# Ledger of designs, part 44: designed miniproteins, single chains, continued (2)

Each design is a single chain, and the fold is of that chain. pLDDT is the mean over its residues in the fold that is shown.

## One batch from the design tools (miniprotein)

Design m5502
Fold by ESMFold2-Fast:
Structure m5502 (fold): chain A 60 residues (1-60)
Amino acid sequence: LIGKKVRAIEDYEAKNEKELSIKKGQEGVIKEIVNEDYVLVKLADGKEGLVPVKYLELVE
C-alpha cells in the first residue's frame, strides 16, 4: 500500500492537528500505514496528514 495512489470517497474533516481534511475526489499518495484505521497521505498540493482508511479507495 505504501506509494500507492488513493482517492477520497467522501469528505473528511480533520479532528486534530495530525489529521488531514480531504474532499471527495481528492487524490494523494500513501506515505505510511500507521495502524489498521489510519494512513499517512500526501496530497498533490503538498499537504500531509493522517486519514481514516475507510474514507479512501485505491486508484489503479
Scores: mean pLDDT 81

Design m5503
Fold by ESMFold2-Fast:
Structure m5503 (fold): chain A 87 residues (1-87)
Amino acid sequence: MSPREVAMEITLEILSEWAKRAKEALEEAKKNNESVEKQLEILEKLYEEAMKRLEERAKEAGLSEVDIEMMRAMLEQEYKELKEEVE
């Protein structure tokens, strides 16, 4: 498998896990009548956890800094899109 294919596989797995976790946490927060501010705080914490996991997996796979930056950018974009849906 090429480094690009490995990077994409890891990114898609992390994005899938993060999206599921974020949606479940937001659904729970909405059921508990949590504020938008609290919902955004929850998303930020989950995003930071996902980013650390992404970086660890990328390092374990021996990916270049260029590939890691691309992966980080993809996760950041998904986070921004979900944040806009909450705001």
Scores: mean pLDDT 84

Design m5504
Fold by ESMFold2-Fast:
Structure m5504 (fold): chain A 65 residues (1-65)
Amino acid sequence: SNPLLLSAQNLAQQILNEFPDADESTLLSLQEELQTLSEASTTEEEVAAILAIIGIQEDLKLKQT
């Protein structure tokens, strides 16, 4: 449950540090997934939110040269 939230927040900060020019929609998506994780009631919901954050990171990586 909540023990994963701090790790996910740290991952989000790492993503923003690596992609400082990320647009507002990317920032909002990361915030929305962190909120979803904080509201998760099952391990499956927690994993889904974390995978969504990783998906945002992978999308940003695919767009960089």
Scores: mean pLDDT 79

Design m5505
Fold by ESMFold2-Fast:
Structure m5505 (fold): chain A 72 residues (1-72)
Amino acid sequence: SMEAEEAVEFVIALLRAGASSAEINRAAYEAGLVDRVAENLGEMVLQLKKKFGLSEEQVRRIADAARAAEAA
């Protein structure tokens, strides 16, 4: 769905910008993408999966962006 893709691109953009997991988790909550501020990125992605029905490809894209950000 368009809403799912917008949520995925929002998270990936913040990861690419060098935002911390805590900053991303709060931004996702403030943007209305998740129902609570997650304690870690994995919990935030689980909230996105439940709310928007993310595909395995969408989840993998977020995971790949997170790994690239950690390597920088």
Scores: mean pLDDT 86

Design m5506
Fold by ESMFold2-Fast:
Structure m5506 (fold): chain A 59 residues (1-59)
Amino acid sequence: SMDTIKQLTLLKARKIALETEIELAERNPHLYSQEDIEAAKAELARIEQEIAALEKQIA
């Protein structure tokens, strides 16, 4: 459905933003806590699961 495609587009955009944030944080460990990095990675994993579930619905 069009709603599913829109949701996938937004989730994929958020995934890219989180991947960029994690990369920046790992390059600057003196500015970011390990807890913040782990929290971002957990959110990324959640978004990846949502993308996979939605993609399965449209396959």
Scores: mean pLDDT 85

Design m5507
Fold by ESMFold2-Fast:
Structure m5507 (fold): chain A 84 residues (1-84)
Amino acid sequence: LGRELERLARRAAEENGLTIKSLTVTEAPGRVVLVVEIEGNPEKETVERFGRQVAEGVPLPTTVTVDVDEKGAVVTVVSSATPP
């Protein structure tokens, strides 16, 4: 799942003209957390669209948190993974 989230995040960033400063995937029991730091001063609406595209690409319950300031943006995507 982490690999799929990373793939979706990179594609969504390219489609929205965003530059990824850092991308971290953390796997925990039943949960995968993706943290994407975006470089520059992106528009909040563009970052929110990016987060939505990443979440919609995952067929699992997913929560997106977007934090935008003058130094950049941080998007946190949390997907609940249930073992088969």
Scores: mean pLDDT 76

Design m5508
Fold by ESMFold2-Fast:
Structure m5508 (fold): chain A 78 residues (1-78)
Amino acid sequence: MEEIAAIARAAGEAARTASPEEQAIAEKVVMRLYLEAVERGLSAEEFARRLREALTAEIKDPEALARLLAAIDEAVAA
């Protein structure tokens, strides 16, 4: 649970460096998947995988996407 919360927090922090529109999209995706992961008892790895897939589909700015994915990978490795 703490690992999933840490991943969600890292992604939210990285989203703050994006445009307001991209930040809103990223925060909505993170919150939706975080709640689903907690409800279903998903592993941190499965949550991170789903989050990477959803962000890749919804975030159009490649630099913002790269920062989000890097933050998720760093949080998973910690």
Scores: mean pLDDT 82

Design m5509
Fold by ESMFold2-Fast:
Structure m5509 (fold): chain A 88 residues (1-88)
Amino acid sequence: MSPKEIEELKKKKEELEEKLKKTKDPVEQARIKVKLAIVYFDLGKYDESIKYAQESIDLLAPYADDPSVSSLEVGASTVLSMSKKEKA
């Protein structure tokens, strides 16, 4: 990964963390957390990636039967699985 790619990922991480602080809706919090999990995965921070992906899944659990939420659950589960494989 190039130094520029790492810098862009760090900026995206900071942007998403700021958005998360301002977000009260659980589904929107889960969406931001999936994006954070992906950024942490790309940075090689698999523990943080697992944490955010799991927190997203937990936030979405009450909405599991909602089709609009299903794609977000798949995204969270996918990045969680990827981060667990990298950490193992």
Scores: mean pLDDT 83

Design m5510
Fold by ESMFold2-Fast:
Structure m5510 (fold): chain A 58 residues (1-58)
Amino acid sequence: GEEANRKVLAAAGALNDEGRVAMTPEEFREALRTEYGISDEQLAEAAAYNRQVAREEA
């Protein structure tokens, strides 16, 4: 959910003082690789999973 995404963004340092995303998608992806070792393959799998869940909940 949005709360889980917010925690990931906060942990990656992507949120500003107002709790809004302060970095570009490219900077965020680089932060995920550096901090969590997340690969492009893992990001693609997460996106595919989210699309499947959205279809099943519709």
Scores: mean pLDDT 60

Design m5511
Fold by ESMFold2-Fast:
Structure m5511 (fold): chain A 64 residues (1-64)
Amino acid sequence: KKIEEVKEKARELIARLEATLGVQLSDEDVQRAIDEAVKLAEQGKPDESLEAAVRIAYEAIARK
C-alpha cells in the first residue's frame, strides 16, 4: 500500500506540474516518472521518490 501511495502522489504532482506549465506529457513520460518514483521508494528512499518523479517530468518537458 505504501507503493500505491507513492504512485498516487507522483501522479498528482505530475498533473499539477502539467496544469501549472500549460503542457501535457505523454502517457509514456508520465509512466516513466512514476516508475522511477516507485523504484526509489522500494529502495527505502521515499523523500527522493517524489523529487525524482518531478525531475523526470521536467526533463520530459525540456526535451520537447
Scores: mean pLDDT 77

Design m5512
Fold by ESMFold2-Fast:
Structure m5512 (fold): chain A 106 residues (1-106)
Amino acid sequence: SERRAVVAEVSRLFAQGRLREAVELMVEAGLSEEEIAAALMGLFVDMSGLPAEEQERVLAELAEIFGLSPEEVERLREAIANLDKPESQEVLLELARRMAERLRER
């Protein structure tokens, strides 16, 4: 599937730290809000394994790309740090959906 190939490429770009290119590909390929949110959830899981300095760099870039408030960045940071908790997974999904919605409005 062409769409499946696009989703795989988005995940590869995120893994390489190429966040802007991944976001541009999601927009140009016409991914749904659900598909964008799923890709962001994958990124958040991967971020939980990054050193603190690299995690902060990714958070700063996401804030710029998606227009996250300081409060949303803090919630995202805390939820990623506590990924083992069900309530943190719910926060991540809520934030991913809001980010996907904002991207589709651009």
Scores: mean pLDDT 86

Design m5513
Fold by ESMFold2-Fast:
Structure m5513 (fold): chain A 80 residues (1-80)
Amino acid sequence: SQGSRYLRQGQYQLARQQALQDIRRDPNNPQSWLVLGLALQRLGQLQQAIRYLQQSRRLAQQQGDSGTASVAQQWLDQVR
């Protein structure tokens, strides 16, 4: 996704903006919440990052997306 590309390029503000747009279109996509949480973690907004990573993990678990759930859990373990 475009948000994931911005994260890889270090464009954290653009990644956040893209993830917010993606969430407005599909709030049930766990990958969009993951991108938002990771962008906020990189921007130093740790409390918000934790909340959105938890949302990503919850949605990924509900949908059987073990890959996204595992990535979200790994980052949650690092910020706790």
Scores: mean pLDDT 89

Design m5514
Fold by ESMFold2-Fast:
Structure m5514 (fold): chain A 92 residues (1-92)
Amino acid sequence: MSEKTMEIIGKALEEKVNEIVKKGMKELEELGASAAEITGAALLAIGNAIDTVVDYVKEVGEENVDEEKAIEAAAEAAEKTVKERIEEVKKK
């Protein structure tokens, strides 16, 4: 993994993913999710966001990376993951 890819991951986490995860964790807590469910959802959302950036860089090549597109893709992956975990908790 290149230094540039790590910088993009850091920016995606700081600018978009952390707020998405924070909001999702709060909603899960309000739904009565366990500490394990809340923590698991947060870690999975972060992991999926990172994987999305890595896969995007691998697909387009490091020289062709659009940082804003990578950040938005990471945010979408995190939001989708959080939404799926919220729906699972609601089904209990």
Scores: mean pLDDT 84

Design m5515
Fold by ESMFold2-Fast:
Formats: structure tokens, C-alpha cells, sequence
Structure m5515 (fold): chain A 86 residues (1-86)
């Protein structure tokens, strides 16, 4: 089973950082295991980030955790997009 943990954070420079940790608990495959970090600075980059994030979430069997840090509207919008993607 594929498990993912997602963290949303806003840097002091106003860049949204998304960290995704992907893990196969049942039978691990090192070639498919890893962490992905993505950055978005404006709405166009947030849109690209949403597309990638939806794909990753759709491949997961279980969303282990979704952690959100910061009070920026873009961070909140990405959180809602992730929840919508399920």
C-alpha cells in the first residue's frame, strides 16, 4: 500500500513549500520510495503545483498526515485542493 505525508509551509520570502514523503509499508520498493519538495511563488506556479499534487495524492492509498504551517491564503488554498483531490 502507498502511504503519503504532506506538509505545506510558507517561507519568509513568500514561497510556498510542499514536502511529500512517499512510503510503501507493505512491500517497499526503494526505486519508488522517497521525498519530493516543490516550490510555488505565485498563482501560476501554485496551479502547476496543484496538478502534480493531485497526481501524487491520487496514486496514494492512504494520506497519513496533512500538516499546514502558516496563515497565507495560498497555503490554505493548497490545503483545500489536496483535500479535494483525496
Amino acid sequence: MNRVSIRLEMTEDGVVVVTIDMEYEDVHDPSQRGSITMHARDEAEVDSLKVTLRDIVSQSDELVSLEVEGEDPWVRRLKEAIEEAL
Scores: mean pLDDT 72

Design m5516
Fold by ESMFold2-Fast:
Structure m5516 (fold): chain A 75 residues (1-75)
Amino acid sequence: SVDDHIQQSQQIVQDTQSWFTSNQSSMSDQQRRFGQNFIDTMQSSLQIMQQTTNDTDSQNRYDMIRDMADWFKSQ
């Protein structure tokens, strides 16, 4: 459902933010700035997703947010 996709996406964004804050001490200033901008982009995507009422659109946005998080953590 749309609500399930939103809840799962919220959890992914929260987990990614927690991962980022926990790893900041090992990051350069450039990496920290990039990371903050990336997290801000994920949060913006989540805000847009919260306006959706279409299950297919919510699934696509969930997949995007998940893929963004996986990519970011792999850097």
Scores: mean pLDDT 84

Design m5517
Fold by ESMFold2-Fast:
Structure m5517 (fold): chain A 61 residues (1-61)
Amino acid sequence: SSDFRSKVRSELQELFPSATPEQIDNAVDFADGLHTSLDYPESLAIKWAKAILENELRFKD
């Protein structure tokens, strides 16, 4: 849902202010896919998105 995507984007921007808009959008899309398509709880989808983005920032990609 659009509300969930907005929530994830806000949390990721707060935790990773150095992340590019593209990196944030990719992580938001990933969380949305987990939540809406694979029926993951919101909290779990957000945790996985945070882990993915953190890993990208650590390894430059």
Scores: mean pLDDT 81

Design m5518
Fold by ESMFold2-Fast:
Structure m5518 (fold): chain A 99 residues (1-99)
Amino acid sequence: MSEEELWEEVVRALIEMAYAIGELSGDPETAAKLIEKLLPEVTSDEARAIALLHLGKAYYKMGKKEQALKYFQEARDLAERSGNEKLVEEAKKLIEEIK
């Protein structure tokens, strides 16, 4: 595993942790801010799709439905490019739930 691959795995874990902190604290705004701060560190389509799914979930909990939908659509497109069928399915499910 390269340093680049290891760093991407760390960033992905931090994004998942940021979302979990937001869930546990009942503060989706803090989750969104933490994910947005980490987003420039994300280089792969798969990791970016995961980040945008969590960001979309945080925005939806803040009542920002239009922004959430945009993030889920971007995440779906990135997940399709990455070939991760499970991630594509999750993004499509979230899009249908908020339409």
Scores: mean pLDDT 81

Design m5519
Fold by ESMFold2-Fast:
Structure m5519 (fold): chain A 78 residues (1-78)
Amino acid sequence: NVKQLILEALEKIAELVDEDLKKLLLQAKEQVAQTPDPEQALQLAAQTVEKVMSSIKDFEKRKQILGIIEELHRKIAE
């Protein structure tokens, strides 16, 4: 289930960021949960992650988040 994979990815990213960015990710999780269309859910998640990434200057945190995104895309492609 693509929607479940998106929700799990957003949860993992939320654990790596500060409280302000975590709030954005948790709001995105609620929006994804309420969105029946998997493509729209993926677009909403991608937009939120892009905003989060633009706020992070720490290279190690950015690398961890990119790893989560890569795993999500790999699982969706399977």
Scores: mean pLDDT 82

Design m5520
Fold by ESMFold2-Fast:
Structure m5520 (fold): chain A 74 residues (1-74)
Amino acid sequence: MQDEQIKEILQSDASVEEKVKELGKLLGLNADEIQAILDFLNQFSTEEARKNRIPVALVAIGRNDLAEKILKLL
């Protein structure tokens, strides 16, 4: 299921960049949306903080639907 794949990506040891790219591919985000998420997350000083704020980054780019989906899996 897509939900299990999202959870696996979020819980993996991959970098935030790799996680955002994998999630973007899975969720059908375009390159500009993926870059906007990464730019938003770059304001946070640690990789752990960046990973934990992926739902907030999705809200920032107007994808509240995807943010709600991810929050239910955390």
Scores: mean pLDDT 81

Design m5521
Fold by ESMFold2-Fast:
Structure m5521 (fold): chain A 83 residues (1-83)
Amino acid sequence: MEAEETLLQAMVGSAKSAASKGKISQEVVDLLEQALEAFKRGDKKKAYELISKAYQLEADDTKDDPETSSLYLSLSKKYKEKS
């Protein structure tokens, strides 16, 4: 559980870096930050739902790379099942 919080913090940092370079939308960063706050409050179901939505947007942002887009769609579905 604490390991997942550390992973989510790393995901937020990575997303902020990518957004600052124009590679992903700020909305992805906002969703991941909301997921981290929900996770810290113990609302894991909401956190997983927000992570799923963030991965869906990353898939939409990476349509030029079908392999990466497909990976993000798979991750979105996996976290949706956990919520």
Scores: mean pLDDT 79

Design m5522
Fold by ESMFold2-Fast:
Structure m5522 (fold): chain A 86 residues (1-86)
Amino acid sequence: MIEYPVTATARVLDGASEEELVEAVRKVLEILQPKGADVTIEVSPELSDEAKERIVQAALEAGAKSATVVENPDLPANEARVTVTK
């Protein structure tokens, strides 16, 4: 079985709330269905710890075996990059 990293970007409009970004990440996770996989989600360092925690929970609820949020200063605050591996 060949395992490929799958990457998708969750994006909301400029000035949207962190709650809207978390919901966009949930929708991406629902599409990717990361059951039994490792998930890495890259977010702006400006994102609150509460929003990061909700993103981790969303990935685990989607069936990920592990979920890690990492800060990427090159990402705008209205985007999150979701990568699913193994």
Scores: mean pLDDT 81

Design m5523
Fold by ESMFold2-Fast:
Structure m5523 (fold): chain A 88 residues (1-88)
Amino acid sequence: MNEEERKKLLEYLEKIHNGELSLEEIEEFAKKHGDEFGAMIFINLVVKLLPTEEEREALAEELRPLVEAGDYKAAYELALERLKELLE
């Protein structure tokens, strides 16, 4: 995740849950990029933002093989992409 994507993430999350999420925590997750701790916390936040159980399960299924492979960067980017798609 680069600086541009980090800012887009913050804008999207602020737009959805302004005041419900800690901006400091979100920025810290984005800053950590592909590290395991930051990626897993971010993934859990994105899943929680999804409005339906079907969408949550679908994202979890797509994330599973990436997490199992230890590819936390790809898992983080996939979660971010799904969040962007949800907002359209």
Scores: mean pLDDT 63

Design m5524
Fold by ESMFold2-Fast:
Structure m5524 (fold): chain A 62 residues (1-62)
Amino acid sequence: SVENELAKTQVLIGMLTVARDTGVDILLRQGREEDAQKLRDHLDSVIAELQKKAAELQKKLA
């Protein structure tokens, strides 16, 4: 259902946000600043696409 897909999308956004913050912190602590930036940029892009999907799913429920 659209409701289940929205819920799954929101959970995935939360999980990726934690993975981004944790992964970036680990890479920065290792002095890997370029890798930290690449990880942040990549996951921010994925999160933005999922947020767009969540907004579209919310419109279908309204």
Scores: mean pLDDT 90

Design m5525
Fold by ESMFold2-Fast:
Structure m5525 (fold): chain A 89 residues (1-89)
Amino acid sequence: EELEIEDLEIELRDEEGNLLLRAKILVNENGEIIGISVEASEEGLERARELYGEEVERLLEIYERLKEKKEGMKTVVEKLKKKELEKLK
């Protein structure tokens, strides 16, 4: 009876390819975030905020909310994923 869910993985890197932030996000079929892990050094987190701005802040806000309450929003994940794709151009 395992629930099949969509997994989203985001790696934010600088222009030199250094890893700034890793996020693994579990999303249900309704687009709600049901699980999240975020890995970053203090330096990597500050750099990610400089390069990706409000999208990183929103991700961290959702992470903190999920530790206390089971709530999530797919929109932030989609924005971060889009930013990563734009970087590949």
Scores: mean pLDDT 64

Design m5526
Fold by ESMFold2-Fast:
Structure m5526 (fold): chain A 107 residues (1-107)
Amino acid sequence: DPEEERKERFWEYLIKRYKSMTPEEIEKEKRDAAELAGGFARLAMEEGLSAEEARELGKEMGLHPDIIEAVAEAVENSETPEEAARLARERMEERFEELYKKIEKEK
């Protein structure tokens, strides 16, 4: 079944990618993603963007959906750029941990 084979290859690709990374590389990827989300959330708040405008800009920039949603949630729930940056970093770290746990369960 071609559709089942495509799904199996995608999961094998993700598992192989994470298995090939060192703990230091995984931690760096998590930090880089969190800092990207934080920086974008701060910029969005400083520019006066709404959560929806931040989502649209993130899509135009080709950002990962998890980063876009973390930023949008931070913008919606923050009163200052500094608060938005902190919240976006925390949300991104939580989403990364959840993704990693899902991949570990598929072992």
Scores: mean pLDDT 76

Design m5527
Fold by ESMFold2-Fast:
Structure m5527 (fold): chain A 83 residues (1-83)
Amino acid sequence: SSEAEEYYNKGVEYINQKKPEEAIEYFLKALEIDPSYTGPINVMYLYYKENNELDKAKEFFEKALEINPNNKVAKTYLERINK
């Protein structure tokens, strides 16, 4: 498997443990290796949406956009939560 996929899998393990801050560290590492990787973006959106913490989702997407300003999925989710 790719290095980005390995970091993504580790982030998902932390989400399953309800440790989103640790998950974010690994998801950001995955995005640094593959800036177009949609997995981290989708997982963090769904997790924070389910927990009514969309402001934390915004913070994560802002960090993702620092890594890749052209991340269309992150931009789309930011537009949805700003409505």
Scores: mean pLDDT 85

Design m5528
Fold by ESMFold2-Fast:
Formats: sequence, C-alpha cells, structure tokens
Structure m5528 (fold): chain A 75 residues (1-75)
Amino acid sequence: MAKAEEAERYLEKARELVEEAKKASPSQRQTLIDQAIDYVSKGLELATHSSPEVLKKMAEKAREIMKEIQEVEAA
C-alpha cells in the first residue's frame, strides 16, 4: 500500500515539474525536465515493489508523462 501511494506521489511531482518547464525560461527548462525524468524513474522503481496491476497502471502514467516531456523538449 505505502509503496503504491509513494509511486503515485512521485509521478504527480514529475507532472508538476513538466508544467513548470512549459512556463520556464529556456535556461531553466532543461533542469526542470531532468528533475521530472528523475521523479518518473523513482516512481516506477517504487511501483516495482507493488502488485503487477499497480505497476502496469504506473507504467502507463509514466509513459504519458515521458511523452509530455518529449513534446516540451521539441517545442
């Protein structure tokens, strides 16, 4: 239970960092994106200690966040 909740919180923080990166100056954007990627990685690592169903859901959310990161970097 606790690991699944921690994984969700890490992915939520990653999404917040992506939204900040969209509003940030070019010089700050890469730092925020690097932090968002780190939070996604940590969230997925925590999810591996949960049920397979939780891991699949967290992996799908992580894929959506990573797609948003790629869109921000391409803009």
Scores: mean pLDDT 81

Design m5529
Fold by ESMFold2-Fast:
Structure m5529 (fold): chain A 66 residues (1-66)
Amino acid sequence: MDFAKEILVPLLNRSVDDPRLRARLRALFARHGAALDEAVAQAVSTLEKLGLTDRAALLREIRAEV
């Protein structure tokens, strides 16, 4: 399973309009920490290649909140 594409990117896209899902992403990063860093990097790369630079920046910001 591609965690970046199947979990992180969908959660991020929904978290823009839903603060509960943003809190869910923060909880995932708090629980798993560095274990998700590669998946975050893959998700950021995918979003940037799709031209979704604002989404990539948001994912980095949520990760930095933890």
Scores: mean pLDDT 76

Design m5530
Fold by ESMFold2-Fast:
Structure m5530 (fold): chain A 97 residues (1-97)
Amino acid sequence: SKEEDEFEIDLLVEELGLSEEERENLRNAETSKEKLIEGFLALLRRAVGASEEDLEKLREAIETGDSELWKEFAEKYSAKIKEKNAELNARIEAARA
């Protein structure tokens, strides 16, 4: 429902610190699948600094199942993804100490 969708968006804003633009993209999504895609793209925009052109290509790859477009994105942003994973692991280790 619309009320349920608004609640889910508010939770994502609180947990992920989403921008107003990212919130609007989630609100405009019509299905749970589209909301997951928008959330994933928002995370990549923030985590690896992906360009809007590359994010649009990735959206198309997810919607069409085009593995070549996905591979191109993964190769282009692999270094940033590894860097963010290392940062997250360091934070987890610090929290355990």
Scores: mean pLDDT 65

Design m5531
Fold by ESMFold2-Fast:
Structure m5531 (fold): chain A 68 residues (1-68)
Amino acid sequence: EIKVVSVEVDLSASDEEIRKKIEEAMKEAGETDEEKIKQVVDTVVASARRAKEELGLERIRFGLSVEK
């Protein structure tokens, strides 16, 4: 079963703040694999930077999927 958690990210925040927010959201969703959490966090941070730089967005909402 796939659980989806929605997280709103402020693109003016630092990469560290974004990483912490996504890590906490994944852990709250029941993800215990630290390597998987790191991969998702790295992907979201990269996507957030691209959204800010290429699209000029101030905020973006990510749907995070956790598979049970």
Scores: mean pLDDT 78

Design m5532
Fold by ESMFold2-Fast:
Structure m5532 (fold): chain A 94 residues (1-94)
Amino acid sequence: MELPEDPATGMTPEQLRALAKWLGLPLPDVTPEQALARIVGALREKIVEIVKNAKSKDEAKQKIDEFLASLPEVPEELRKYIRDLADEAIAGMP
């Protein structure tokens, strides 16, 4: 499924493969758009998991910063997308 916004359009094939491997995702013979959709979906699930496991909003922000620091080389647009997703998830915390 094509995403309305594609924060990873600037990624090289090597960066895309490295990120998919880091996320534990196999990339079969799919279109670049389908591969990006799978990667973004996995990133969303990981961010939600990190935020749900955090005891406070401050801890969630710290863990997201650690997650971003552990990422392979990715474009700034993808890092911003991750932060925006994390901020939405953190805002939804009780």
Scores: mean pLDDT 71

Design m5533
Fold by ESMFold2-Fast:
Structure m5533 (fold): chain A 103 residues (1-103)
Amino acid sequence: SELVEKVKLFMEAIREEVDRAVASTDPEERFNELFHIRVLLNLLIQELKKAGASDEYIEKVRKLGREFLAKVEEAIDANDPDAVRKAVDEFEKGLLKIAEEFS
């Protein structure tokens, strides 16, 4: 339950940063917003570790986060808002599945 609650809280913050990255037409601003998403992912990992998440759990989250960032960047570069939304939704679904697997 605590792991699921942390995932939901961080997903709210991540969605806000993704929306800012999508809205940016400046490559430097977009890079900075993507960097903020990386910071949020690292903070999520730290909070999961504090909650007792195993090394296996953390590695699954790291892998999913890398795949998520790559998909979001590709979708933004392609000007494909449906692909951005799908990447965010698949990331949240993946994080929740991992949280359930280790609950």
Scores: mean pLDDT 84

Design m5534
Fold by ESMFold2-Fast:
Structure m5534 (fold): chain A 77 residues (1-77)
Amino acid sequence: MEKEVEELRKEAERLLKTKGYDEAMAQIDKEIENTKDKEKQLRLYRLKTHLALLAGRQDDAVKWIKKAREIEKELEK
């Protein structure tokens, strides 16, 4: 789990530098759609927040951190 998200983070940061923000975010979105594990989804939404901050997309960062917080609440139930 941790290694998979870490490798995806490296690839997404590479895509952000080489192809841009939308392509990097699309890569993470594919992983979110393909997982039923809420803990992995939480880590992926945190990664989206990280990329939004790196790209200076403050509005997107706020959106994704709220989504991550919602998933955290679901995991606590």
Scores: mean pLDDT 81

Design m5535
Fold by ESMFold2-Fast:
Parts: sequence; C-alpha cells; structure tokens
Structure m5535 (fold): chain A 82 residues (1-82)
Amino acid sequence: MEKLKEALKKYNPKVAEEFDTLPLSEVLTAMAREVSPEELRKFLKENKEEIQKAYQKEEGKVLTDEDIEDLVRLAEGVAARR
C-alpha cells in the first residue's frame, strides 16, 4: 500500500493524495486522465504486483491484463481529446 502511494506521487502528486480517500479503481481512472498512455503503461508495468495486491484487497477482485488494457484505452481516449 505505502509503496504504491509513493509510486503514484512520483507520477502525479494530486492523484497520490486521493489514494487514501478514493477506491483504487477511481485512483487508476484519475491517473489515466492525467498521464499519457505511455506513462500509464510504464506505471502499471513497474508497479503491477503492488497494484494487483491493493486492488484485490480493496475492491475484492483481481486486476487482469484486460483491465490494464482498458485503463490504457481510457488514457488514449483522453489524450486524443487534448
């Protein structure tokens, strides 16, 4: 948990502050809105184990590779509108 919050802070400090107050699914969605698709893929790859553990603990479900691709597609859609 603590490692994941520190990793979020490195990419976006505002999203990291929301980590304690929002569900992890909403934090990941906020990250997808704020960073490029490439940065999001790198973040998810570098922190995959910690994200999967936190997601399972907090949301009660497994974060799959399909879920990761859905988050990246969201970031791509946001980037296309910028």
Scores: mean pLDDT 75

Design m5536
Fold by ESMFold2-Fast:
Structure m5536 (fold): chain A 74 residues (1-74)
Amino acid sequence: ERGAQVLAELERQSRIEEARRKGYEAAKNKDDPEKLAEFQAFVDASTPEERQAAIDAFNEGLKEYEKKLEEEKK
C-alpha cells in the first residue's frame, strides 16, 4: 500500500514539474500562436493542480521576458 502511494506521489510530482516546464516554454514562445494553442489545450486538459503550476510558471516566464524587453528598450 505505502509503496503504491509513494509511486503515485512521484507521478503526481512529475506531472506538476512537466506542467511548470510547459508554462515556461509557452511564456518564451508567447508570440507563437501554435505554441500558445498547445499550451492552452494542455491547461484545459490538466487537473487543477497541474493547471495552477503551468499558469504560475507561465506568469514567471512572462515577467522574465518583460524584464529582458525593458533592458532592450532602455
Scores: mean pLDDT 77

